# Designs tried in a protein design run: designed miniproteins, single chains, continued (4). Part 63

Each design is a single chain, and the fold is of that chain. pLDDT is the mean over its residues in the fold that is shown.

## One batch from the design tools (miniprotein)

Design m14323
Fold by ESMFold2-Fast:
Structure m14323 (fold): chain A 60 residues (1-60)
Amino acid sequence: SPEIKRVEEEIKRLRREIERLHQESLENPERAAELDQEILRKTEELGRLQAELRRLRERE
């Protein structure tokens, strides 16, 4: 399904971004609070996409 593939690609992109932000937070402690907030937002978005992916797979 093109829709499933798009959601899977978006999940992979978000996981990579979260990993980069974790590395950046370790390198720049002064920015840790700001980066942690961004990580939280992306983690919430990831959760929503994972729920959407589950629904799409159940429909097929």
Scores: mean pLDDT 85

Design m14324
Fold by ESMFold2-Fast:
Structure m14324 (fold): chain A 85 residues (1-85)
Amino acid sequence: SLLDEIRKLEQEYTKKVREALDMDFNGEPLDKVLEVLEEALKIAEEGLELALKAGVNTGLMRLRVDEVRSMIDVVEQERQERLES
């Protein structure tokens, strides 16, 4: 069902965000952290689309999209600062 697909995407989103945070904590390259966060964003956006199609509350899916976008912005800013001489 669509609800089972949304639940699966929520679990995949949570795993990807945790993976990105662990990578950042362990000092992995910011480009790799960004790649994983961009994967999390795609999952969150797919979850939001399915929630809209299912006619269920979208609040948590919207929050997930906003959350990962904010994380991407922070990492991108740090990456740019490291590239500027």
Scores: mean pLDDT 85

Design m14325
Fold by ESMFold2-Fast:
Structure m14325 (fold): chain A 81 residues (1-81)
Amino acid sequence: SLERQRLLARAVGHEIQAIGDELEGNYKAAAESYLEAGRIYEQLGDKETAIKWYQKAIDYYRKAGDENLAKEAEEELERVK
């Protein structure tokens, strides 16, 4: 559907944004973008890709020193598994 294509395009946009933020050392922004990509793939039913992006969000929240946001992302990951 057009809605599914729109969601996929938004997920890819978040992935590109996350990579850009990662390259600039903006780890919290990268984590936030990976988290949003994971949520969209979960909504699309792509569980495997959602898990991948949730794991990256957790890793980058930890690199940013934000343990509370990393734990929240871990809770989202556990719901998807």
Scores: mean pLDDT 90

Design m14326
Fold by ESMFold2-Fast:
Structure m14326 (fold): chain A 68 residues (1-68)
Amino acid sequence: SSVEVLKELLEQLVKLGVISEELAQEIYETVKELIEKGYSPEEIIEILKERFPDLPEEAIEAIKIALS
């Protein structure tokens, strides 16, 4: 599932030092909630950019892949 892929990609980003463990958890829970509410992948990415403006582009691209 996209949620399982997202979790694995976020764990890898934490291991690589791209994002913190706390930020990864917040992103994971936010994406899961937005999926449950019926938001599209494109809408989820826009919301993430708004809520987490300091997210590296690499993290955004990884999340986009997970949601595809």
Scores: mean pLDDT 84

Design m14327
Fold by ESMFold2-Fast:
Structure m14327 (fold): chain A 71 residues (1-71)
Amino acid sequence: SEFEKYFNEGKRYDKEGNYKEAAEKFKKAAESPDASDEQKILAYILAARSYQKLKDTEKAKEALKKANELR
């Protein structure tokens, strides 16, 4: 699935310490049309975590807001 592809790429970049690429891949996973709401929430939370590691507070807040809107 498109979600699984981007989510797995995000996890790989996260393990490598490439938080910018990790955030972008988790964001793409969250935006995948085949993703469930639970999958989108998880992917947005992981994107926010990656943005926090980059000290990109505004993008982290945006991702968390999108996760919260799906609850």
Scores: mean pLDDT 88

Design m14328
Fold by ESMFold2-Fast:
Structure m14328 (fold): chain A 75 residues (1-75)
Amino acid sequence: SKAEEVKRALERALEEAERLAVEEKRPEEAREVLERAVSRLLEEERRSGVGYLTPEERKELEERIKAVEELIEKV
């Protein structure tokens, strides 16, 4: 499904952002990667309309995004 594809793409982007921030010590580039991934998620929600993600799925993704943002801030 498109939701699964977008979730997988976001998961890969979260892993890449974490690697850039922690391993490479490039927090600005990590933030850019995260921002692009979040923008893509929002675009797909607009295209697919209501019900693209369940409220529970959206909350889980928002929490994971916030965790990576906080990790980037600490570097």
Scores: mean pLDDT 76

Design m14329
Fold by ESMFold2-Fast:
Structure m14329 (fold): chain A 77 residues (1-77)
Amino acid sequence: KVPREVLERESEGSLYVMEATVYLKLEKNKEEAAKKYREAAELFREAARLAREAGDEELAEKLERIAEILEKKAEEL
């Protein structure tokens, strides 16, 4: 049901979130962490757009909320 492209963007976004966490916790590099959070947010926004095009409004709204949270995390760093 969910387009492969949505799943691919979600997976990529999740990997960037993990990278951001590594930069924050292990490297203590806020600049790189913020960059990775922004990259993740962009991927989740793209996934939301693709989900909406596929007719899955509920999934699109969830993905948009995730992107917004990630953008705010980046701004706080």
Scores: mean pLDDT 84

Design m14330
Fold by ESMFold2-Fast:
Structure m14330 (fold): chain A 76 residues (1-76)
Amino acid sequence: SLLDELEEAAFAGDVDKAAEILSKLPKTSEMTAKLVGLVLRLVGLVIDGELGLVSEEEKRRAERALKTILEALKKV
């Protein structure tokens, strides 16, 4: 799915690819809710990392993915 492709691009740190995928997402409330859900899951992983509930590697991957999505959103 496009959201799975977005998640893969985000974990890869590929801002341009993430922005391209975001531009192709349907502008529906359902798709917006799924995108918000992805962002909230990534925020949760970062918080869990700060609390020592996930590995430092998992925290860094989530931080990269979150930063990539946020930078991509500025381009669309």
Scores: mean pLDDT 84

Design m14331
Fold by ESMFold2-Fast:
Structure m14331 (fold): chain A 88 residues (1-88)
Amino acid sequence: MTYKAEFKTDADNKATIKVYDEKDNLLREFTADNLTEAVQALGDWLGRNNATVEVVKVEGTATPSPDTDAIGPALKEALLGKQLVPGG
């Protein structure tokens, strides 16, 4: 099953990922002190639910950061303004 994800990073380097169902129901919210931790939590949750996610919104840092580089190609491409399904 494919869900929708919104990624947000704050000026304080805090990351929030919201995961929505097809019906726009909020299924899960991940908040962490950095993007790497938030993505790791998302990945674990997706694995347990046998699901994938499409990145539909990214807000925050436009340029790749060290934190974003550590978390894999799919999210790095999403942060560069391309939609991608994490979990390849």
Scores: mean pLDDT 63

Design m14332
Fold by ESMFold2-Fast:
Structure m14332 (fold): chain A 76 residues (1-76)
Amino acid sequence: KLEEAIKLVEKAIEAVEKGNIEEALKLTEEAKRLAEDLPEAVRYLNGAIKALEAKDYKSAIDLLKYALEVLKKKLA
């Protein structure tokens, strides 16, 4: 569950870096569903979705990385 959310966020970051924005949005939405019990992670993932929709890819990557750190800290 949590490990799957981490993998989805990592894939979302890679998708943004490759310019696959539609894929990045889908992966981020799925990660948000899996992380819904973690309000801090959901907040960063929501921010990433808004940034992707606004074509602010730098902010989107930063927010996805913040979500990833929150998820990894919870897994450890």
Scores: mean pLDDT 85

Design m14333
Fold by ESMFold2-Fast:
Structure m14333 (fold): chain A 59 residues (1-59)
Amino acid sequence: SDEIDALTERTVAELRKALQAGDEEKVRRILEEYVEDLLAVSDAAQQAAIEASRKLAAG
């Protein structure tokens, strides 16, 4: 999904800056936030798919 691609690109850019600064704590936080963001996008996509399927089944 475009949202996941955008999140990944942003995360990679933030990781690059944190690694350049030698900030290991920030690297860990960025990765934790990325996983949480991915789960949130995945849950939203799942709900949208269920809603679409329900509408299709209803005619």
Scores: mean pLDDT 80

Design m14334
Fold by ESMFold2-Fast:
Structure m14334 (fold): chain A 72 residues (1-72)
Amino acid sequence: SSEVDQLLKELSELIKKLAEQEKAGEPLDPEIVKRVKEIIKKLGASEEEANSIKTVEEAEKVALRAYLKKTE
């Protein structure tokens, strides 16, 4: 759906920003992390899965799992 496509696009852009912060040695922006968790939950991840995200790699893994649950 158009909504899922927009959420996936936003999620990709936010994960890219977090990866840039990690590469620069900066702390991950808590507002970006919060938004990533919100999008992942909208894509079908549980509260527990969303709340376990502490690194970019963990965010990517949960996002991929949520995406696969939404694809036919």
Scores: mean pLDDT 79

Design m14335
Fold by ESMFold2-Fast:
Structure m14335 (fold): chain A 56 residues (1-56)
Amino acid sequence: GLYDDVKKQGEEWAKKARELGQEDIDKLKEQALKSKDKEKLVEEMENLKRIREVLE
């Protein structure tokens, strides 16, 4: 179904990230997560991460 298709594309992005390199891996992971409905979760997680980084 749609959920399966979304996950499949996410894995494709992850596969490409592995081929490029660590610097590109991080960028592609962020892009892949945000490209799908996961953007909501990514935004919340990024906000939490920024808060932690500011405190630390």
Scores: mean pLDDT 61

Design m14336
Fold by ESMFold2-Fast:
Structure m14336 (fold): chain A 86 residues (1-86)
Amino acid sequence: MIVEIVLKNASQQQKDAFLQLAQEYADKGYDVEVRQNGDTLTITIGNVSVAEEVGLVIKAIGLELDGNEVKIERDGDKTTITITFK
């Protein structure tokens, strides 16, 4: 499956943390694409297992508990996690 992580209003430190996560997935042999459009950083990870998807969703829920806005959407084999930082 595909997991897409969309970061909005992120600080450089928050972006760097997710870019490091993207690099870790790429180093493990996942198909990783990173796109930046203005203040929006999009990370797309392909060939993700259900267990890895659950891990990424749990990480996003942690960010929601820290006061950020998190939206999780599923369309077929793609899960989109949108995080809007405060």
Scores: mean pLDDT 85

Design m14337
Fold by ESMFold2-Fast:
Structure m14337 (fold): chain A 76 residues (1-76)
Amino acid sequence: KEEEKRRELLEKLSEEEREELRRKERLEIEVRIGVLEIKIAVLRLTLPHLSEEEREKALEELKRLEEEIEKLREEI
């Protein structure tokens, strides 16, 4: 299990290394949110230039990206 392997790794690390891993995990989530926000911005910018059918698909994707950001923000 991923959680168990993560805990085993933490037990073998020094206190400083454990703090660095926690900081990196938080930064990874923040970076992921930033990437998703950029994708949303790009998608919104392209909406006026899309066909009607492509626009519907883009709006569905935009909704999915917004929901993903909400979930990631809850993890921080």
Scores: mean pLDDT 77

Design m14338
Fold by ESMFold2-Fast:
Structure m14338 (fold): chain A 63 residues (1-63)
Amino acid sequence: MKLTVYAGTKEQGQALKDYLESLGYEVTLEIIPTTNITVLDENGNVLASGSTVSEVIKQIESL
């Protein structure tokens, strides 16, 4: 499955990209002016959103 990560910083976005790729996903990282990190599936559905990497990871693990 292909996922897209939108993050306000490269550091936050890269951490999530590395995590999701370790689970076997193909990840596109886009840095945009935002206060939240958002993870979308290939159909544009929001899988997780939060202000920190840890919060987003917790949401992904609870799916």
Scores: mean pLDDT 82

Design m14339
Fold by ESMFold2-Fast:
Structure m14339 (fold): chain A 94 residues (1-94)
Amino acid sequence: SYLEKLKKIAEAKTREEVYKLAVEFMSELTGLSEEEIKAIIDDEDKYRALVEKLVAEGNWEALDALRIAYYVHKLDLPVETVRKIAKILIKVYE
């Protein structure tokens, strides 16, 4: 479930673990391969296009996973900050 995936992210110890979990979760929700998702995250134009698509579709679960992956990988947010975001999302969606 969405909550189970967020809980795993909230319990992650490293940026690499957060990124892996978020990419796996996005792959499950969107049907895109993990390799395609990683390529999208590394391309600003593709990342923005996917964000806009997910917003238009109302796919907030995939949008949250994409943003978490982007925050830890591209914006260099501390893993503790990303874990706190995941914990807030758990409270909002439970």
Scores: mean pLDDT 83

Design m14340
Fold by ESMFold2-Fast:
Structure m14340 (fold): chain A 73 residues (1-73)
Amino acid sequence: SEEEKKKKLEELRKELLRKIAEMLRAIGDYFQALNESEDEEEKREIEEKYKEELEKLKKEMEELEKEIKELEE
């Protein structure tokens, strides 16, 4: 029904906002870790780890946006 569709859209939009908040925190944690590291090798490992984390979050956000658009048509 249209009512069920609207409720699902609301839930998906709230989940998207949660994912945005997670991504902002991951970015903040990344820059803090880089600032605290004095080892160039450690900095590269930090960069790769957070790059993977950000790519994962971006994919999750893209899937949520896709579901939202499919429900909106």
Scores: mean pLDDT 84

Design m14341
Fold by ESMFold2-Fast:
Structure m14341 (fold): chain A 66 residues (1-66)
Amino acid sequence: MEELLEEVSKKAIEALNKYPEEVHDYVFQAVVMEGLAKEEGDEEKAKEYEELAKKFEEKAKKLLEE
């Protein structure tokens, strides 16, 4: 539990430093969904979290291109 929270927090901080404030919400959601996918014991739910993470990453990238 703590190890996952530490890893997710570290990735979130790293991502927030790379991206402007306007996309921080999407970047944070993507990192959280990726973390949830790793902890989920249900394969279908894990895939759902991975897809959500990808969608949030795509939204962040799209906003940065505008």
Scores: mean pLDDT 70

Design m14342
Fold by ESMFold2-Fast:
Structure m14342 (fold): chain A 55 residues (1-55)
Amino acid sequence: SLLDEADRLAAGAAALGASEEAVQRAAKMNRDAKNGKATPEEAVKAAREALEEAR
């Protein structure tokens, strides 16, 4: 699922040394998406941005 993809990308970002702010932003967006406050697509986008920032 898109939420599983977001979790995987966020974990990758943290492993590559993404900033605490970027990791927390991705985690919040994933939580918000699981609670219907954001879309799964927004969660994936935040996680991808954290991963790219870490590279």
Scores: mean pLDDT 81

Design m14344
Fold by ESMFold2-Fast:
Structure m14344 (fold): chain A 65 residues (1-65)
Amino acid sequence: MEEERRRREEEQRERFERAVEEALRRLREEGREDELPRFEEQVKGAKEKMEELLAKGEEIPSLLP
């Protein structure tokens, strides 16, 4: 059933985006702004990995550090 797969993919993407926002907020609040460039690079890689796993129908583990 295509609907279940689409819902799962949307949930994974929303969860990932929310986790990124929370992590960025935490880094700023803790004064760890010097880590932002590395974190942004990791987020980009994690997002690409997530899309690859979703395309293969694999479950998404936590991809953020």
Scores: mean pLDDT 73

Design m14345
Fold by ESMFold2-Fast:
Structure m14345 (fold): chain A 65 residues (1-65)
Amino acid sequence: MSLREELARLIAEARALGSDDPALLAAVAEAERVLADPEATDEQLFEAQVAIAVRVLELAVRRVT
């Protein structure tokens, strides 16, 4: 998949969690903005993916700790 397809998939997966966490919602909104920009660089697409992935992981860890 392209970075854009990966980011779109990750946004969909994050939304499917149904989380109301403001940090995750902010990361998703930022990622959607980057995805909508046809001039977005590979670095920006990757950074948006990392931001969502990190927050999803943090929320998962909070359930254990």
Scores: mean pLDDT 79

Design m14346
Fold by ESMFold2-Fast:
Structure m14346 (fold): chain A 75 residues (1-75)
Amino acid sequence: MEFEATVIEVNGNEIKLNIGKSDGVKIGDRVEVTNAKGETFLGGVIEVGEDYSVIKFKEPTNLKKGDKVKVKILS
C-alpha cells in the first residue's frame, strides 16, 4: 500500500505525517518513506491519530517540514 503524504513536523529521528487511521495506518507498521529526490528511509509507526502518524527512524534523515513524500507500508 502506497500513499503520498506531507511532513508536518520533524523532531530528531521522528517525523509527523498527514496520514493516519483513516488511511489504514497502524501502530507498529513498518514503513518506507521516499522523498522527492528518490532517497528512501526505513522507519516504524510509533503513534497514530485519525489523520496523522508519527514515524521513528533508527538513523538521521534529511526530511523537513513541508516535504512531500511517498510512504509504503511494508507490514
Scores: mean pLDDT 84

Design m14347
Fold by ESMFold2-Fast:
Structure m14347 (fold): chain A 79 residues (1-79)
Amino acid sequence: SDLEEAKKILEEELKKAEEAGDLRKAALLQFQLGQAYYLLGDKEKAIEYFERAARLAREAGDEEMAKQAEEFKKKVEEE
């Protein structure tokens, strides 16, 4: 239940970051949503968010976050 509430908060914060054009914060929030969906057992949504996080992190110039998101995506896909 706490994880489901955290997911909703992350979704609201992501929308605000996207509306503000804060690419770095949006990428981080997408990465965190990927982790939340994975922990909730939604592998399909987790993969989607990790893919979005990697793309947006690169646009923001954060190569480390992009690599981490790609690594998490690959691990989920291999399961």
Scores: mean pLDDT 86

Design m14348
Fold by ESMFold2-Fast:
Structure m14348 (fold): chain A 63 residues (1-63)
Amino acid sequence: DVILDVFKADLVEAVKAGDYEGVKRALENAKKYLSEEDVEAIEKAVEEYKDDPEALEKKINAL
């Protein structure tokens, strides 16, 4: 899913940059264009791995 891949990339970039506002914006955009299942999976990954950007990147890319 091209849309999902774009939002995954935006989330990973914001997390690596330490841009908390960017992370919030990427999640808000995802909610507007993605299925509830995909949004929940991304939200869970962000919450679970927020302190480990490398693990978060791997988890998001695995979705």
Scores: mean pLDDT 73

Design m14349
Fold by ESMFold2-Fast:
Structure m14349 (fold): chain A 56 residues (1-56)
Amino acid sequence: SPLERAVEAGREAGEKAANGGISPEDAQRATDLAMEAGSPEAQRKAGEAIAEGVAR
């Protein structure tokens, strides 16, 4: 559950970055969202999901 939540938050952040364009504020918000999604361990997976979401 927490892990899946982190992945979902990461995907949303990636989509926001792709849609709105990457600005300092957007990057900060995306990071904040991923951090809120879970612990440092879950954050790592969220970051990976963000990278994959932006790439695809």
Scores: mean pLDDT 60

Design m14350
Fold by ESMFold2-Fast:
Structure m14350 (fold): chain A 63 residues (1-63)
Amino acid sequence: MKLPKFKLVNKKEIEGEYAVLLYVDEDGNIRAVVIPREKLEEYLKEISEENGPEAVLFPIPDL
């Protein structure tokens, strides 16, 4: 599923685990979202079933 404009998730919703999900829209627009790691698999499954390995994961470095 396509996400609307990029939006950072609330830290209180994250139990200290999160990942950055980057994907390219059909219009060629780059979208990025920060989500809890537990919800990451759910998002990846949705994107994969939408005919899209267009999603890439980037771990956020500490520095």
Scores: mean pLDDT 50

Design m14351
Fold by ESMFold2-Fast:
Structure m14351 (fold): chain A 86 residues (1-86)
Amino acid sequence: MEYEFIDISDRVLSQEEIQEILSQPGTGLVVAYKGKYYALSREPLPQAAIDLIEEKVGAPVESVVIDPSKIDISSLAQIGILRPKP
């Protein structure tokens, strides 16, 4: 599967928008927290997706599987959305 990275660093997504985005299969949200980058997703992302994020961000990225309905991630600095190309 081919992935795309969408820069959203100039936007602030609501918790509801984040939950809708992460409900889609293969989708991840890239956030910055305390000087580190994280790829948050409902299911494990393949290494190719993480490699793409690291290329776009220019830094190491930690993949973390989360349930977006159980955590508030709207307070984190939002960098980008990873999703399968249409």
Scores: mean pLDDT 78

Design m14352
Fold by ESMFold2-Fast:
Structure m14352 (fold): chain A 72 residues (1-72)
Amino acid sequence: SEYEERGKELGKLSRKLKEKQDPEVIERAHELIRELQREVREDRARAGSVEPSEETKEKMAIFQKAADEAFK
């Protein structure tokens, strides 16, 4: 899953940031978060709803779980 892979990348970058606050690593981590936030906003706009669709919530959950697992 694209969201699982992006989540894993964020988790790995977050682990690297524990050892050294590299600007390039910080920028990539922020990029991944901003991309997901944009997708969530677009989903809400399409649905005419404050809450994301169930499909988008599932994608968010996959991303977060993968990030948490990779960060451990």
Scores: mean pLDDT 85

Design m14353
Fold by ESMFold2-Fast:
Structure m14353 (fold): chain A 61 residues (1-61)
Amino acid sequence: SREELEREFRRLLMEVSIKAHELSKSDPKTAQELDRKMKEALEAAREGKYEEAIKILKEAG
């Protein structure tokens, strides 16, 4: 369902965000790439494309 996709998206977004924050000190280039992927996923989610947004975040992790 849409509600399940929205929950999965929020969970993955949080996980990738934490990873990007941790890498910002040791590997800032990878952290910046994760930030760009999160922005792409947020744009897809704003368009209602949650399956695409989830796929982007899974590729990032």
Scores: mean pLDDT 86

Design m14354
Fold by ESMFold2-Fast:
Structure m14354 (fold): chain A 86 residues (1-86)
Amino acid sequence: MAAAEAAFVEATKKAMTDAARAGLAEGLKQGMARAGKIAQEAINASSPDASKQIADTAEEIVEQLTKEAQERREQAAREAEERARA
């Protein structure tokens, strides 16, 4: 039973991260919304221990998405300026 729960938590974390990254291509809010939906469904279906790990992962994703969105925006702005000057 513990092995099955661990596999479920890992699969959920991967799904949340993949959904967040895919949503980030559409924007920060979309990435957060996609990850949040997966987290909510997994929390509703899991044990308290699994729910805590999923909630912790959701918080990490919010921090990572914010950082990645800022880095992507700065990189895109820099590339646009370089191309305009070329």
Scores: mean pLDDT 72

Design m14355
Fold by ESMFold2-Fast:
Structure m14355 (fold): chain A 59 residues (1-59)
Amino acid sequence: MREELERLTREATERIRRLLEEGKSLEDAAREVAEELAKEGVPAEHIEEAVREAVREVK
């Protein structure tokens, strides 16, 4: 639901930010977080939306 997407976006944003601090590119960070969420059982549709919003937030 909507609040679950909001939570996923916040988690994706935090994970991307951490990877950027480690020296990864934004593209690599977004890809890695998307793969982690898929492994955790998040549907692909939700992953794409959450990661896109997270990338926008860290810019």
Scores: mean pLDDT 80

Design m14356
Fold by ESMFold2-Fast:
Structure m14356 (fold): chain A 61 residues (1-61)
Amino acid sequence: PPLPLDQEAIERLQEAAKKGNIEEELQRIGLENIEEIAKELGNEEVLKEVEEARKKLEEKL
């Protein structure tokens, strides 16, 4: 699809999670889109990282 967020966004999100910068990637890419894409791919690890980062971002607000 014309959304470059699919595979590349998932890869960047996984890398950011390993480095501990997942929050910044989620803010940049858009939390809602990433969660949906991760679900579609069936990537449970990315979903977990998204959930944790979302909670942390919510706390920072």
Scores: mean pLDDT 65

Design m14357
Fold by ESMFold2-Fast:
Formats: structure tokens, sequence, C-alpha cells
Structure m14357 (fold): chain A 68 residues (1-68)
């Protein structure tokens, strides 16, 4: 399957990098797509993340958080 890595850029910002297409659905109804997405950490609360159409656990990604 696709490889996904999440990076902590600062206390309020993360970067998600994937070999597959990332889709993030935010609680406010906005959507971001791409293979490399930078998002405010606050917007990830309640967001849904999909890689090539399959939902991925944000909690599991954050357990393997890397410093950029």
Amino acid sequence: GPKVTIYKLDDNTVKIVSTGEITIEFPDGSVLTGKELTVPTEKLTGAKIFIDGKEVSLEELLLNLKIA
C-alpha cells in the first residue's frame, strides 16, 4: 500500500507526505487533496484522512510523528 509520513513543522503546523493521493475532509466542510499537504494542527481535530480513497487513522499517524 501507499507510504504516509507526518511531520511536525512547528507547534501549530503539520505536513503530510504520501506516495498515494491524500484527501483531508475537515469538520468545516473544506477538502484538501494532494500528495504533500501542509495543514494547521487545530484543523485536524475531527478531520477525516483518506489515502487513495481508504480512510487512515490520524491517531496512528501522529504516533509516528517526525520533526521536519
Scores: mean pLDDT 79

Design m14358
Fold by ESMFold2-Fast:
Structure m14358 (fold): chain A 68 residues (1-68)
Amino acid sequence: SSGDELLELLKKGMKEGKPVTLTIGGKEVLEFDGSDAAKATAAALLLIGSEGQPVTLTVGDEVKEGVA
């Protein structure tokens, strides 16, 4: 599932304290430091709540595209 791969990249960003940008449906919805656990939780909930929507997750220099 692309959603599982997106969550794995988000967890990597949290572990490494890298900048995270979450884009859903072509709109940037969150930008935060991966060490911000509250915003990382919000990002995970947005991914769950956006089922079937196109998602781009950027963690540092890594970009992953998929469907929530």
Scores: mean pLDDT 82

Design m14359
Fold by ESMFold2-Fast:
Order: sequence, then C-alpha cells, then structure tokens
Structure m14359 (fold): chain A 60 residues (1-60)
Amino acid sequence: SEEELRKQVLDALKAAGLNPTEEEIEEATRFVKEMVEKGVPLQEALDLVVVRYTARALAA
C-alpha cells in the first residue's frame, strides 16, 4: 500500500541520517512508486531515493 511505501521511505531516509520534511517524504514516496511501477525492485528504488536525497543534503 502507499502508506507502507511512505513508512519504508521515511525509515530509509532516517537511517541515512536525514530529517525529511513532509513534502520531501511525499516527493520521495512518489518517486519510489513510479520506479516500482516501471519494474524497478523496491529495495533498489529505496536505495536510489537515499542516494538522491543524501546528495541534495550534502550539496546544500
């Protein structure tokens, strides 16, 4: 479910040391959902989200 995806996204971002806003969680959850719908495995999609948001945090 989308609620379960949102929780997995939040947990993955927090595990990476990030403190995402509600908007960032929603954006990241949409990204994961789109990747999974395109046939990307869930774990790979979560890893891509962590890499992307960690890079944003380090660049800021």
Scores: mean pLDDT 81

Design m14360
Fold by ESMFold2-Fast:
Structure m14360 (fold): chain A 50 residues (1-50)
Amino acid sequence: TVVQAKMTHDYSWLFPGMIVDAELADGTKIKGRVLRSGSYGKGEVVDVEI
């Protein structure tokens, strides 16, 4: 399932499928797979697969 989640940390260059820590809109902390390559900033809302 793909959800929108807020990045809890800064991540330098990632590839699709890498696992990151993120937070759902309700404050639930999750681990999810990123869907795009690139850098992600703390507080950025992105699509992750859970």
Scores: mean pLDDT 82

Design m14361
Fold by ESMFold2-Fast:
Structure m14361 (fold): chain A 66 residues (1-66)
Amino acid sequence: MEELEKLGQEAIDAAKAGDAEAAVAALDRAEPLMLRYAEEQGMPREEAQRGLDRQKEALAQYAAAV
């Protein structure tokens, strides 16, 4: 969980700095941990993946707008 929190913070910091590539890369690194957590909560992998894809898109758009 600490690794996931760290990657989440890195993604936010990168997005706030306008670095869309770094923000998405941090989410890409968090993806295996997020998918594992979703599976433990009984969420289908496809649903969790769609959620992550939306977060990556939103974060990249935010970074591009800075």
Scores: mean pLDDT 78

